# Ledger of designs, part 92: designed miniproteins, single chains, continued (2)

Each design is a single chain, and the fold is of that chain. pLDDT is the mean over its residues in the fold that is shown.

## One batch from the design tools (miniprotein)

Design m7193
Fold by ESMFold2-Fast:
Structure m7193 (fold): chain A 82 residues (1-82)
Amino acid sequence: SERRKRMEEAVRKAIEELEKLTKEQLLSLWKSLHEAAPDLISEPDPNWSIFELRKHLLVQSLRALGYDELAELAEEILDELE
């Protein structure tokens, strides 16, 4: 499906942008998003790896924006990269 390919490309680009961030930058971004939408974005688990932080931040952010289909696809792609 052309739509699925475009969604996969969008998700992979989002993952690439998150991979450019340090753990400190990821946590700073997460804090800002949690403060903006505390009911939609959880607090980060202090035991999560940088990979888990990227995965959960992306998935929660996409769901918070109402992009549930993109969130499910992002989770699938990131689970394959684990």
Scores: mean pLDDT 83

Design m7194
Fold by ESMFold2-Fast:
Parts: sequence; structure tokens; C-alpha cells
Structure m7194 (fold): chain A 73 residues (1-73)
Amino acid sequence: MSDKRIQESIKDSEKYKEPLQKVMPEARRVSEEVRERESRHVDPETAGLAGAEARGQVLGKALAEKKAEEAKK
């Protein structure tokens, strides 16, 4: 069974848990790819920030798409 302490967190993310869980590995992969690509052109710290932003964008797009689907219904 899921941790009872996590139930409060699950309520907030349960609505998007499955779609986000499917996208999470891809978001991490994209983040790493962007970081590695940028690290050839900019400082490692800046490349790390670019990777983090790319991850956020992937997750943000997934959330926006799910919100659009919900509004469509």
C-alpha cells in the first residue's frame, strides 16, 4: 500500500500522476541531452540550468495538454 504520509501529496498529483509518471523519464532524458549539448558551448553551471529549464518545459507541456483535454470534456 502507498505510504500514508504520501497520501496528501498524492491527492495533489493523483490527477496527473500517471501522465506525469510516463513523461518523467523522457523529461529527465531531455534535460540530460540539453545539458550535454549546452556544456559544449557554455559553462557547466549554465548548461545545468538549461537542462533544468528543458525538464520543466517538458513537464509543463504535459500538464498543459492534460488541462486542455480536461477542458475539452
Scores: mean pLDDT 69

Design m7195
Fold by ESMFold2-Fast:
Structure m7195 (fold): chain A 99 residues (1-99)
Amino acid sequence: SLAEEYEKRGIPAVKVSSRDELERLADRAVPGGEEEEFEATDILGNKVRARRRSVPLPNGDRLVAVLLEDEETGAYALVIGVEDKDGTFHPLAVFYAEP
């Protein structure tokens, strides 16, 4: 699973009760962030629809929350991390809902 792959990389994965809880976590982590929707590939190589929210940090990095939806399975996850000034994303935590 996506959560297991992140855990193998040393990134904590946390199960939540619902998709709505993931939306609320994104809002709390990145309050007032602008939302952008795009197609992406997850770390397992699956095609996903992504909704990214971000806010600038004082050091020029960005705090980022990405909601990921697998269109075939309906699996839903939230990745919270930092995008550095060079455009590299550093995941800090993954949250997921069980189907």
Scores: mean pLDDT 78

Design m7196
Fold by ESMFold2-Fast:
Structure m7196 (fold): chain A 78 residues (1-78)
Amino acid sequence: AEPSFDETLARVKALVDEAEAMVAAGAPEEDIVAVLEEAVRLVRDMGARDLEKTLAHLAELQALQEKMLAVAEKLKAR
């Protein structure tokens, strides 16, 4: 069955947390980028499937985006 909006949002949070943990552990850039790309793909899919719920969770999605950008900046600083 297709995952629900709530299941997809929980997956995005888990992927962002995984990317932060991978950066802290010194994981390869390619592996971290793959996790971030999956998170971005899921956010795009959420917006395409349910714009109203995505907008209702905008503040939470913005906080997740800020965490992803912080991970990307740490990779550039390596």
Scores: mean pLDDT 84

Design m7197
Fold by ESMFold2-Fast:
Structure m7197 (fold): chain A 92 residues (1-92)
Amino acid sequence: SALAAREAALAAEAARVNALLEADPEDERAQLAAARLAARVADAMEAKAREAAPVDPEAAAEALARLPVLREELARYFEERGREEAARIVRE
């Protein structure tokens, strides 16, 4: 299914990002890759919620309403730690 293919792609990207962070946890490029992965995971969660809407529209609407709040919380987390570019990526 399209959803299973997306989850597999995200798992492959997570493995790549983990390898970069394992090589150098302080590498800004690896941290930016992690932020990009987080943004892609959020997009996948939104797509999954929209796909579930015909089965459970109330739960789907609640999940979709929470996503921008979670994105902003994560962006603030990066900003508080001086990672401005990572925060910008998460908000997009």
Scores: mean pLDDT 75

Design m7198
Fold by ESMFold2-Fast:
Structure m7198 (fold): chain A 59 residues (1-59)
Amino acid sequence: MAETEEVLRKVREAAEEARKAGLSDEQIRHRIGVLIGQMWAEGYSPEAIRAGAAEAARL
């Protein structure tokens, strides 16, 4: 679904931006966790959130 692709794109973009800013792996993981929580609060589907969490685990 388009929603899953949007979540994956946002997670990847946020991780790339954080790495370019010189953040540690722990700081990057924290930022991605906050982003996923925000998307959950915004009403993204459980399927899309699970996909985002799985992508974040690859960090």
Scores: mean pLDDT 80

Design m7199
Fold by ESMFold2-Fast:
Structure m7199 (fold): chain A 90 residues (1-90)
Amino acid sequence: SSLKKKLLELLEEIYKVLKPLLSKENQEKVEKKFKEVKEEILKLKDPIEMYNKVRQFINYMIDIAEEEGSLTEEAEEEIKKLWLEIEKLV
């Protein structure tokens, strides 16, 4: 669906903001998890379930960046903008 495509596009944009901030080890973990999450979302039909899956993965990436001390103010601002676009879709 167009909704699913747009959710995945916005999720990928957030992923591209956060991944480069992470250590190599955590980049590999996040890359593996992103692949799994994308496959799960592609199988979902309910917009609320898709939204919850997207939110959980974004929080997962943010938690890792915070634990590493690598989360920048610039990244937080960009994520906030992209998250508001996701909220408009659901």
Scores: mean pLDDT 88

Design m7200
Fold by ESMFold2-Fast:
Structure m7200 (fold): chain A 79 residues (1-79)
Amino acid sequence: MEEQKKILRDTLEKLREEYNLPEEAVEALFQTFSSQPDLNLERIAAALKTPGGLSLLPYILENEKMLDLKQAVEDFMRA
């Protein structure tokens, strides 16, 4: 679990640096994913590095769309 959280955090921090994301957005995403025991954090971190996962960047950049993030993640994981 801790290793999966580290992988997710490292991935989000790299996206923050690369795309100038606010720290609040990164922290909100980390808390959202890490608080859900049914989510595979390592798979989510890997998915964010793919072209499909990059489609989630609008939700990351626009904090107001965070409410739709769970659905976007579920749809991505089913693909």
Scores: mean pLDDT 59

Design m7201
Fold by ESMFold2-Fast:
Structure m7201 (fold): chain A 68 residues (1-68)
Amino acid sequence: MEELRRLLREAGMSDAAIENLIRNLTPEQQRELTEAMRELLRRGGTVAELVGLLLRFIGDSIDERLKK
């Protein structure tokens, strides 16, 4: 949780956007996003790659919210 917030802030997201994203993610999606961001950083991934990953998880989060 705290690590994900730190990584998102480092990627240039505002605190309001970070809290809104986290609120809309399931605990499982939060874990997967944290692991994926850690893997990208470990491999020397760029900020652009991190943004692309974030957009994918945001889309997945929206799809989960639409599931009824």
Scores: mean pLDDT 70

Design m7202
Fold by ESMFold2-Fast:
Structure m7202 (fold): chain A 79 residues (1-79)
Amino acid sequence: MEEEYRRALEEARRAYERAGELASKTDESTAKLASNGLTDPSNRDKDLEEARKQDPELGEQTERYIALREQAEALRRAM
């Protein structure tokens, strides 16, 4: 449990770092859409779909980070 949780956190951190690097290389409006997906769950799916349309790699990495973070939270609750 704890070892799986730590690995999920490390993978989430890697995805977050990669998404941040991609956001720094894309235009500000696309980066903002990806950031909104991280901070506002109410419009997450729509914001991430728009970001993916503008920058597919950034959208994919942001979505991966969210999925890994949710996996880590599920593992923590199972402990």
Scores: mean pLDDT 78

Design m7203
Fold by ESMFold2-Fast:
Structure m7203 (fold): chain A 98 residues (1-98)
Amino acid sequence: MYFRVRRDFARSHSLEEIKAYLQETFGLDDEEAERLAQLALYKAGREVEVTPLLREGLFNDDVEVVDELERPIERVEEEKDLSAGVARLREAVERVTA
């Protein structure tokens, strides 16, 4: 069984909010909803505690995180890489402008 979760949803909501959404939308029990919520947060690049439930979720791999175009994405680190990207763009502009 595969649950698709948008990255923007997983990044903008807490574990408890995602868990509540899964319970309300799919009728999941508390443990199953928590497992899927932890896995969704982990795959979306959020910092989560490595619990037995997260390990079970990783083994089952029944959550797919997708971007705004419904493309599957890999776990992404915190967006400090955006700051590095902006710095590189600024350096490139400074090299070609007087």
Scores: mean pLDDT 67

Design m7204
Fold by ESMFold2-Fast:
Structure m7204 (fold): chain A 70 residues (1-70)
Amino acid sequence: SELIEEYREAARAATKQGLDAVRALVDGAAQHPEFGEELLRAIIDSVREVNPELAEEVERHGQAALARRR
């Protein structure tokens, strides 16, 4: 998916800026109709590639956002 690839690239860039930038990206993604487990996983995997120490916090934030949609 083109959307997933765009969010992978955005997640890599946001991770270099820090945790707050990645959280904001996840919150923005959660407003998208296509937001679900696949898009969240793509974001988390991209965060882990750049800074694995942030991946756990971003995963927790993303799972909370996903739960609010269910």
Scores: mean pLDDT 83

Design m7205
Fold by ESMFold2-Fast:
Structure m7205 (fold): chain A 74 residues (1-74)
Amino acid sequence: MSEEEKYIKIAKFVREFVADLKARKPKTVDEINALRDEYRKKVEEEFKDDPEFKEMALRAIDTVANYYIEKLKA
C-alpha cells in the first residue's frame, strides 16, 4: 500500500465512523465507546505493520469519539 493510499484509508475509517455515529444516534458514553472500540480494532488490524499510520488513525478515531461524548454531555 502506498503512503497516499494509507492516508485515504484513514480518511475512510473516519468517515465511516462518523456515519455510523450519526446513523446509530448513541444515547450513552458506553454506546459511543463500544463503537470506538470496533473502529480502533479495525485500524489496528489494517495498520498492524505501520505504527506511524496506526497512531494517526487511532488519534483521529479518538478525537471523533471525544467530540460526540462532549455533545452527549451537553
Scores: mean pLDDT 84

Design m7206
Fold by ESMFold2-Fast:
Structure m7206 (fold): chain A 73 residues (1-73)
Amino acid sequence: AEELAETVRKLFEEGASSLDIAKAVRDKALELGATEEQANLIASTVTRLMEDPAATPEQIAEAVRAEAEKLGI
């Protein structure tokens, strides 16, 4: 969970696109033992929240962490 949140924060600092952040989160979730379906669900949280231009990096990181914890990742 924390590793996925840190991935979000780091890529925001680097100015990465929502697609790049979602891909990195998906790849990290798979590395942590998520199924493809779980990894896609966690990654979709990034793209969904980044549709809102007012969403902060911390809000996205927290949402990713919460979704990962719910899935046991």
Scores: mean pLDDT 81

Design m7207
Fold by ESMFold2-Fast:
Structure m7207 (fold): chain A 89 residues (1-89)
Amino acid sequence: VPDEVSLEADIYLALAEIYVAIAKNDLERGTASVEEIKKTLEKARELVDKAQRLAEQSKNPEHRAQLLAGIDAVRKDIEELEKKVKELE
């Protein structure tokens, strides 16, 4: 059973993934300005940072490892989208 901190980390990670999906969709469709996409990615980064702090507090090593892997994946997605946004400037 995950501890409460791990559950909070899961929620923040899921929210970060949603914001990354929004930014990716906006970039692909051209439906938002570069500035709006940047703000969406900033929110995703804040959420993934919160998820990481909570994941590091988890006392379940298996759940902690899964959370950290998910966090790493989201961070890579954010960095890739930030690079694509920078190319549009």
Scores: mean pLDDT 84

Design m7208
Fold by ESMFold2-Fast:
Formats: sequence, C-alpha cells, structure tokens
Structure m7208 (fold): chain A 79 residues (1-79)
Amino acid sequence: KLQHYAQVAASTARQSLLDGKSVDDAAAIAKKTLETEYGADVVDLNIAQSATSVTVTVTLRDPETGEELTATATVALPG
C-alpha cells in the first residue's frame, strides 16, 4: 500500500539521520530499502528535514498499471 511505503521510507530516513548519515545518504538508503526489501519501483524520493521532523515524499510506479503514485509521511526527530 502506497502510504505504508511512505511511512517505511520516513522511518528508515529518520534512523539513518540519527545514525549520522547525511540527508542525501538517508534518501539513498530509504530508496534502496523500498526497492530491495519491498520490490517497489521508486521513481522519486525526496526528504525535507527540519529541526523537529523529517518529511519524506515518495513517488512509486504501480507494477500492474504503470501509474505514478505519490505519498508523503512525516516522522518526529527526538529533542
């Protein structure tokens, strides 16, 4: 489900940032996680970081229809 992929990407990005990775590395890791663990066709993945939150926008191609679908998820950063 599209929203579930956005939530997985946001959680993965959050953990990568907490592990000291850059925003670019966090985006690459989140994209790879969706592609390798979930088999998702990721067209685009963007991360917007603030002092208190991480927002991930993911665009996926539906493997059955070829349609591009976009979802956004936000997760809080601690402190």
Scores: mean pLDDT 81

Design m7209
Fold by ESMFold2-Fast:
Parts: sequence; structure tokens; C-alpha cells
Structure m7209 (fold): chain A 70 residues (1-70)
Amino acid sequence: MKEAKEALEAGDYEKAMEKVKEIAKVMEEVKAKGLEEEALAAAEEIGERLDPESDEAQELVYEKVVELAK
């Protein structure tokens, strides 16, 4: 998500849309596996330990969601 926000701020709308599509695809796979609640719990735990707006927190959440989507 942060990469999409940065692309929007830079005026690169097309790149921002591409990032949104990738995230949507991963989320769809997590939902298909019934792991959406588990993904949300992991994101909340990371957000308690790190600043949710930090690149590190967003990267950890993304990594966890990708792992669940396998």
C-alpha cells in the first residue's frame, strides 16, 4: 500500500493502480482460503509493535499476507 501511495503523490497514477491490483489479488486469495481473520489479527499485532505507517510495518504485513495466500 505505501508504494501505491508514493506513486500517487509522485503523480504516477498508472503505477499506483498496478500496485493496488497486486494487493487486491493477494487479498482475494487469502479470502478464498478463509484466512482473512488470521491476516487481520497478524496486521493488528504488527501495528501494536510498530508504527502502522512505517515501511517496516507495511512490509511485515504484506509478507504475512503473502505467506497466508500460499
Scores: mean pLDDT 66

Design m7210
Fold by ESMFold2-Fast:
Order: sequence, then structure tokens, then C-alpha cells
Structure m7210 (fold): chain A 68 residues (1-68)
Amino acid sequence: PLPRLSDAQVEEELRALEDLIERSRQAEREGDVRSAAQSRTAALILGIGVELNYPEARERVEELKRRA
């Protein structure tokens, strides 16, 4: 069974996801391809978790993933 997230927790997770995406892009700009890929993977995993637990957040997670 998937635990249900509150709206406040969803916003917190989305903020963390956005931070990971920004860090990935910065690492890529600096030529740190491995760190960029790791941050991208972490963001993807976090996003999947949010989507599975709270389908209402799916559209926002997909929008953030497009920016990565």
C-alpha cells in the first residue's frame, strides 16, 4: 500500500525535486557529467514516488522533469 501525502508534504517534495533539477543543471554546466546524471536520477526517483503516492501532483512533477 502507498502512504498518502498531505498537500503540504507534496509541496515540500516538489520543492526538493526542483532543487535537485537545478543542481543537476549547474553540475552539467561545470562539466561534472557524473554528478549531473546522479542528481537527475535522484530527481526522477523522487518524482516517481510523489506521483505514485499523490496522483494530483503528477502534472507538476512532469512539468519539473521537463526542465531537467
Scores: mean pLDDT 74

Design m7211
Fold by ESMFold2-Fast:
Structure m7211 (fold): chain A 64 residues (1-64)
Amino acid sequence: APSGRQAAIGSAVVLRIEDPEKAREETLRLTGDEVMAIATQLAIENRGKGVSPADIEAAAKAAA
């Protein structure tokens, strides 16, 4: 999925929580889940193609 969606999700979380400091803490937690979701999605799409989990994790971190 395009990295722009992760930026939009982060922005939406910050806007949803009126307290910016608390929003940052929640965003960090949500970002971790998003990194895992991206890694899982890439693993599913490339499961039969022999893409390594380390490459998927690196790509997910770059996208998040």
Scores: mean pLDDT 51

Design m7212
Fold by ESMFold2-Fast:
Structure m7212 (fold): chain A 68 residues (1-68)
Amino acid sequence: FDEILEKLREAAEKKDVDKVIEYATEAVRAIKSEEQAEELVKILMEAMKKIEEKIPELVGLIIAAIGK
C-alpha cells in the first residue's frame, strides 16, 4: 500500500493526472484499514489542488475510498 501511495504522490507532483488516476484506483483496491483510506483521501485532495483536470474522476476515487 505505501509503495502505491509513494507512486501516487510522485505522479501528483509531476501533475500527471492519468498516472494519478491509475495509482489511486490501485490504492482504492488495496485498502485494508480506515487509516489507509484516510491517507489516500488526503493525498487525493492535495492532488486535486495541484491538478485542475479530471476533477469528477478524482472525486469519484475519494468517494470510493470513503465508502469502504
Scores: mean pLDDT 76

Design m7213
Fold by ESMFold2-Fast:
Structure m7213 (fold): chain A 83 residues (1-83)
Amino acid sequence: EELTRLVERTLRLAYEAAQKEKDPEVAKQIIDEANALLTAFREKRYDEAIEEARKLSDLMRKNGYTDVAEAAEELAKALEEAK
């Protein structure tokens, strides 16, 4: 349940950031990465979900969404520990 909550929170923050993002290319990258994370998690491909969460964290940090980047990094660490 806790991992599901971290995924849901991270995705919500990422989608909210994408909606506020003025650069359509950056918004698309955020949505694509968030969707990749969601798909990997739902399919129980946890190694891929960890990789996607880290990619999302890097993308968000580069674009100034530090809170979302921290949420994605926390999720990646939680997923790694749950293996």
Scores: mean pLDDT 86

Design m7214
Fold by ESMFold2-Fast:
Structure m7214 (fold): chain A 90 residues (1-90)
Amino acid sequence: SLKGKMLFLFYWSVYEGIQKGLEVDPGIEEMARGAKFVAESAGLNTEDFEKELEQLSKYDPELAKKLRDIKNGKLTKEEVSKLFDEILEL
């Protein structure tokens, strides 16, 4: 589903962003770490993440940019939480 793909991209971006100093709500961090572990255990990698981001860019380029900003540790804790709520409403 689109929501499932967006949650995958969100959690992967958050996990990568945390490595770069991204601040997030503890509940979001726990979910991102868990989702990344499950995805890697299923054989998913950074190439799969980038392919899904490119597909998202065709439908929602602004959301794709926000996810890249999260991955690079560039959003505030409040901006990350707001985007998470927006994705949950899909």
Scores: mean pLDDT 85

Design m7215
Fold by ESMFold2-Fast:
Structure m7215 (fold): chain A 63 residues (1-63)
Amino acid sequence: MEEYEKLKEEIKKNIVKDPRKTQEALLKFRELMKYYGKTDEEITEEINKILKEVAKEQRRAAA
């Protein structure tokens, strides 16, 4: 759980700052998801969902 949340936070922090750091966080997230037996396609879908959730959280923080 905490590793998952940490990776989400890293993606959120870096997505607007540095594409390279964002990619690094995404690679770590892929490792975690593969450890749980997910396919690359499933991982891509999960990443897209996370990005939507991150955008929602950013809107909450802005308010």
Scores: mean pLDDT 73

Design m7216
Fold by ESMFold2-Fast:
Structure m7216 (fold): chain A 67 residues (1-67)
Amino acid sequence: MSDEQIEAIVDTIIENSGHEFSEEQREEIIRRTRERLAAEESTLKDPRTWFGWAVALAAEAVDELVA
């Protein structure tokens, strides 16, 4: 698991959302995604499971900032 992979997933989710985010909002989405992934680390030993969780948590963080 790398920070660069989390940033790439977040950037992709932001782009696909069609919303414009500030640099501060982008950093907050990355921070929330990273912290939530770390909390689930015991279940994320499989790379397939990790990727799915990373996408879901990034999408959740994006949705929270647009509400």
Scores: mean pLDDT 74

Design m7217
Fold by ESMFold2-Fast:
Structure m7217 (fold): chain A 74 residues (1-74)
Amino acid sequence: SAEVEARIEAIVEAVRAALEASGGDERVVMRVLMQEIHRLEAWMREAGYSDEEIQAASDRVLEAAQALYREFRA
């Protein structure tokens, strides 16, 4: 859904901001990432999304965050 897409995009930008602000501090970035994933999962569950849809959204966030981290450290 457009709402899930917008929330994933916002999380990716939050992770990018955390990478830049912390100078790539893994501990800071992982804390932000995990907090945002937990918020996304909680919102999706309350909104009535299936466990499969919630897992798919979490997987997409993790994949995007891993790509950002690799790009930052290149």
Scores: mean pLDDT 88

Design m7218
Fold by ESMFold2-Fast:
Structure m7218 (fold): chain A 84 residues (1-84)
Amino acid sequence: GEKDEVLKELDETIKKLEEELKKLEADPNADPLYIKTLKKAIEELKELKKKLEEGKISASQARLEKGIIEGLLLITRGVANLIG
């Protein structure tokens, strides 16, 4: 069902972001503000997954909220990459 598809999408995104975070935390030149923002995004996505699993949110709402979190993170990543 749609719920199972969105849960898989959330799991894949969380895993990808956790791998990015691990690399950034190993880099002494990484932007501390971007690391903090990435940690917050991971936490928000994990909470979103929990709400979807518990039936507190629809699959469609979860997709929308995931898209917003990912969109804001992409903007922040772009700014961090421009500043160094």
Scores: mean pLDDT 84

Design m7219
Fold by ESMFold2-Fast:
Structure m7219 (fold): chain A 72 residues (1-72)
Amino acid sequence: SAEVEALKEKYASELMGKAAMIFSEHSNDKEVQLKVQEILNETMEKLAQAKSVEEVEKIFNEAKKKLDEIAA
């Protein structure tokens, strides 16, 4: 649905923003950068396959938590 696709775009944008901040803060840490990229790649794949608002929100919250744990 249009609502599901709009939510995917919103959350993908928010996760990209978080990742950019982590990359900036860890510019010399290749392991952190690779881990962030792995989380983003997996999350974008899951978001592409999601068919409901509930699935999109679950995927987003899980990815956000993983990125926050790396940022700490």
Scores: mean pLDDT 86

Design m7220
Fold by ESMFold2-Fast:
Structure m7220 (fold): chain A 117 residues (1-117)
Amino acid sequence: RDGVDYIVEKARDAKKVVIVVDGSAPQETIDAALEVARRLKELGKEVHVIAFGPGAKEVADRARELGLKSTYAPSADEAVAQALAEKPDLVIVFGTGDEMVRIAEALRAAGVPVLVG
């Protein structure tokens, strides 16, 4: 919960936020990502959730049930492409392992600010 408050505060000045979620991440990580998305939407931000990997469809469906815009990406590369197409002020990346580092670096290389959750 403390990590959610930290990320929401860091995203305070962004108008459009994309949240990239690894569908294979631990349940606590996925729950934190969706709570961040929900709180940012309540603050009047434009929020889009992009889920990728195994379990991504479930994450996207849960985001939609929370009233969030969500899409499924079949791969990490497609998640990066979808995130960049949204032209966000900020991307927040939730997951574990080397693929999340690769996603964050690809987004930063394209000139987009990235937070890791």
Scores: mean pLDDT 85

Design m7221
Fold by ESMFold2-Fast:
Structure m7221 (fold): chain A 92 residues (1-92)
Amino acid sequence: SEIELVDKLLEQIAKNSNDMDKVIALIEEALSKATDPELKKILAESLKMLKDMKAYIKANPSLSELMKQVLRLSVLSEMTTRLQQYKSKLER
């Protein structure tokens, strides 16, 4: 079910929040398994945000470790919020 897919993904993201490449791989795997077009859109947009953030960090080597952490946490927060909102909608 989509609920089980999202629950597993949220758990795996929480366990791997410090490994951006692992989070990207987890989102790509979830996108390949998703059947609901709404979930596919959320996952595709999340993947774009993560890849854009990774590219931005790479292009700006002068960024402090604190700024890199804030950027990572911001994107992860947006992703997990969207996934939790989607799950809540399915549980109603």
Scores: mean pLDDT 87

Design m7222
Fold by ESMFold2-Fast:
Structure m7222 (fold): chain A 62 residues (1-62)
Amino acid sequence: LSLPEKLRILNYAKKHNISFEEAKKIYEEVREKLRNQRISGEEFDKAVDEALKKYKEEKEKA
């Protein structure tokens, strides 16, 4: 991960109140899933936010 990507992941972690490691895992999963698709930064951000929200919901129920 580049430094800008690490900062982006840290911002996601802070926004969703989860650990950096958890945010990194979800960010990498979304990036890998969408790696062969040309999407906008806004679309990618929305996909990561939705994935993090779902992950947090599942974690709270576990």
Scores: mean pLDDT 78

Design m7223
Fold by ESMFold2-Fast:
Structure m7223 (fold): chain A 88 residues (1-88)
Amino acid sequence: MELEKKNRVDLLNVAKDSIKRLSEFASAEEVAEQAKLIVEGLRKMGVITEEQAKKIIEVLDKNRSSSAEEVAEAAVKALDEVAKEIEK
């Protein structure tokens, strides 16, 4: 099933907002774990590729020892880069 570019970008923006909100009350480890679940959901829905999902998960794992805000910023930046690729 092919998702329209707009729908894929909209879902990525929802994911970014969810991760940002989570960083306001969760620990860095909890943000990383929930962001991984969100990324896997996006992959299963065909919003992002398996390679894109793996890349984002690697970024999350590298930032687990940072603050919740830093983990969220790293995840949001990675998702934003994927959204820009889709809009091309």
Scores: mean pLDDT 81

Design m7224
Fold by ESMFold2-Fast:
Structure m7224 (fold): chain A 94 residues (1-94)
Amino acid sequence: MATYISDRTPELAALEASAVAQLASRVGAKITVERGPDGRLIVTIEADPEAEEVSLVEDMKLSSGRLVRITVSLKVKDGKIEIEVEVEEVEEAV
């Protein structure tokens, strides 16, 4: 079960934006970044509809000592490329 982080630190937000921008630049896409009511990052990418689905998963440690997993996926939807960013807190095994 994944537990979403309801708010974003500036550090995490910068890492998300960097990962999304790198992935989007590879497909030559226009990027739109929005925040939801809970401070979640929503990214929309407009690109060539012939682009294939790609994904990136990265685990990283925040300055607070928390471990987070960032999953970035590019999907083709209704003739446009949609990017989905998921951030979840990783629980350490006891």
Scores: mean pLDDT 57

Design m7225
Fold by ESMFold2-Fast:
Structure m7225 (fold): chain A 61 residues (1-61)
Amino acid sequence: AAQLAIAKIYLAQSDYSKAAKAYTAILQANPANSVAYTNLAVAYANLGETAKATAAAQKAA
């Protein structure tokens, strides 16, 4: 999906705040998307949001 590609571009540019917002929007539309949870965990970890990163990683499993 185009939204997933845009979110990955934000991660590649180290825009972790925009990446987290984009992946959150993807998950509101498709809460079973494990790739979005994995990448959301990466974005939160880079923002220093350790608890949110751990929660997202657990949902990806």
Scores: mean pLDDT 81

Design m7226
Fold by ESMFold2-Fast:
Structure m7226 (fold): chain A 97 residues (1-97)
Amino acid sequence: MEKLKEKKKELEEKLKKIEDPKSPEAARLLAELAFVLAQLGKYEEAKEYARKAIEAGKDNPEIRAEGLTALGVALKGLGKYEEAERAIKEANELLRS
């Protein structure tokens, strides 16, 4: 729990220093932050950061898949199982297509 709170702060500080919010670096940080937020039970925040990661990573299938996976985890935490399944399926299609 403490390690996740420290990781959240670290990722937020790194993201704040990114000059291009649409860069692959920003997209990866947004996806990692979404996963950390979901692990902390902050599913609404995790969902928002996952969506930002998907948008920032739109030109990179691997990063977009990471964002979609984070979105799926957040949606499952919110009880939105059908939406979560669709996000995870899309992530898997990006990685195996």
Scores: mean pLDDT 83

Design m7227
Fold by ESMFold2-Fast:
Structure m7227 (fold): chain A 71 residues (1-71)
Amino acid sequence: NAFDEAIKAAEKEGNQTAVDHARRAKEAYEKGDFETARQHLIEAIRAAVQSGATEAFKAALKALNDLLEKE
C-alpha cells in the first residue's frame, strides 16, 4: 500500500527520520487515527525534503494524498 511504499523509499534513501515517521503514520492509520497518520506523513515529507530524498518525498506525498481522499 502507499504507506509501505513510503517506508521502502525512505529506507532505500537512508532517511531514518522519514522511515520512523512513515512507520508511525502506518500504525496510526491501522488504528483509525487519521489525524495522527496525516501529521506523521507531513513530518516524513519534511524530512525527505530537508535531505533531498526525492523518492521518499514522492512516496510520502502519494500516501498523504491517498489518506486525504478518505477523509
Scores: mean pLDDT 84

Design m7228
Fold by ESMFold2-Fast:
Structure m7228 (fold): chain A 85 residues (1-85)
Amino acid sequence: SALLEEARRLREEARRLALEAEETGDRELLIRAVELATRAEILYLKAQGASDEEIRARMDEVIAEMEKIDPEIAEAARRTAEEEL
């Protein structure tokens, strides 16, 4: 599945950027990692046959949990999900 392969690629890139952000303290790299991880999750769910409505519901749940920890990261994920759905 092309969607699954792209999801794996984006997830790997997100992990790399998240590690670099942790090492450097670069907040913009962390935001970029979250954007890529959000896109990867959407593509992964789509590859599993989830509808746009089901994906929106799942992303809303994940974003709500993120907001309790880091509202800026949650907002980056929300904007990305809105762009992809």
Scores: mean pLDDT 88

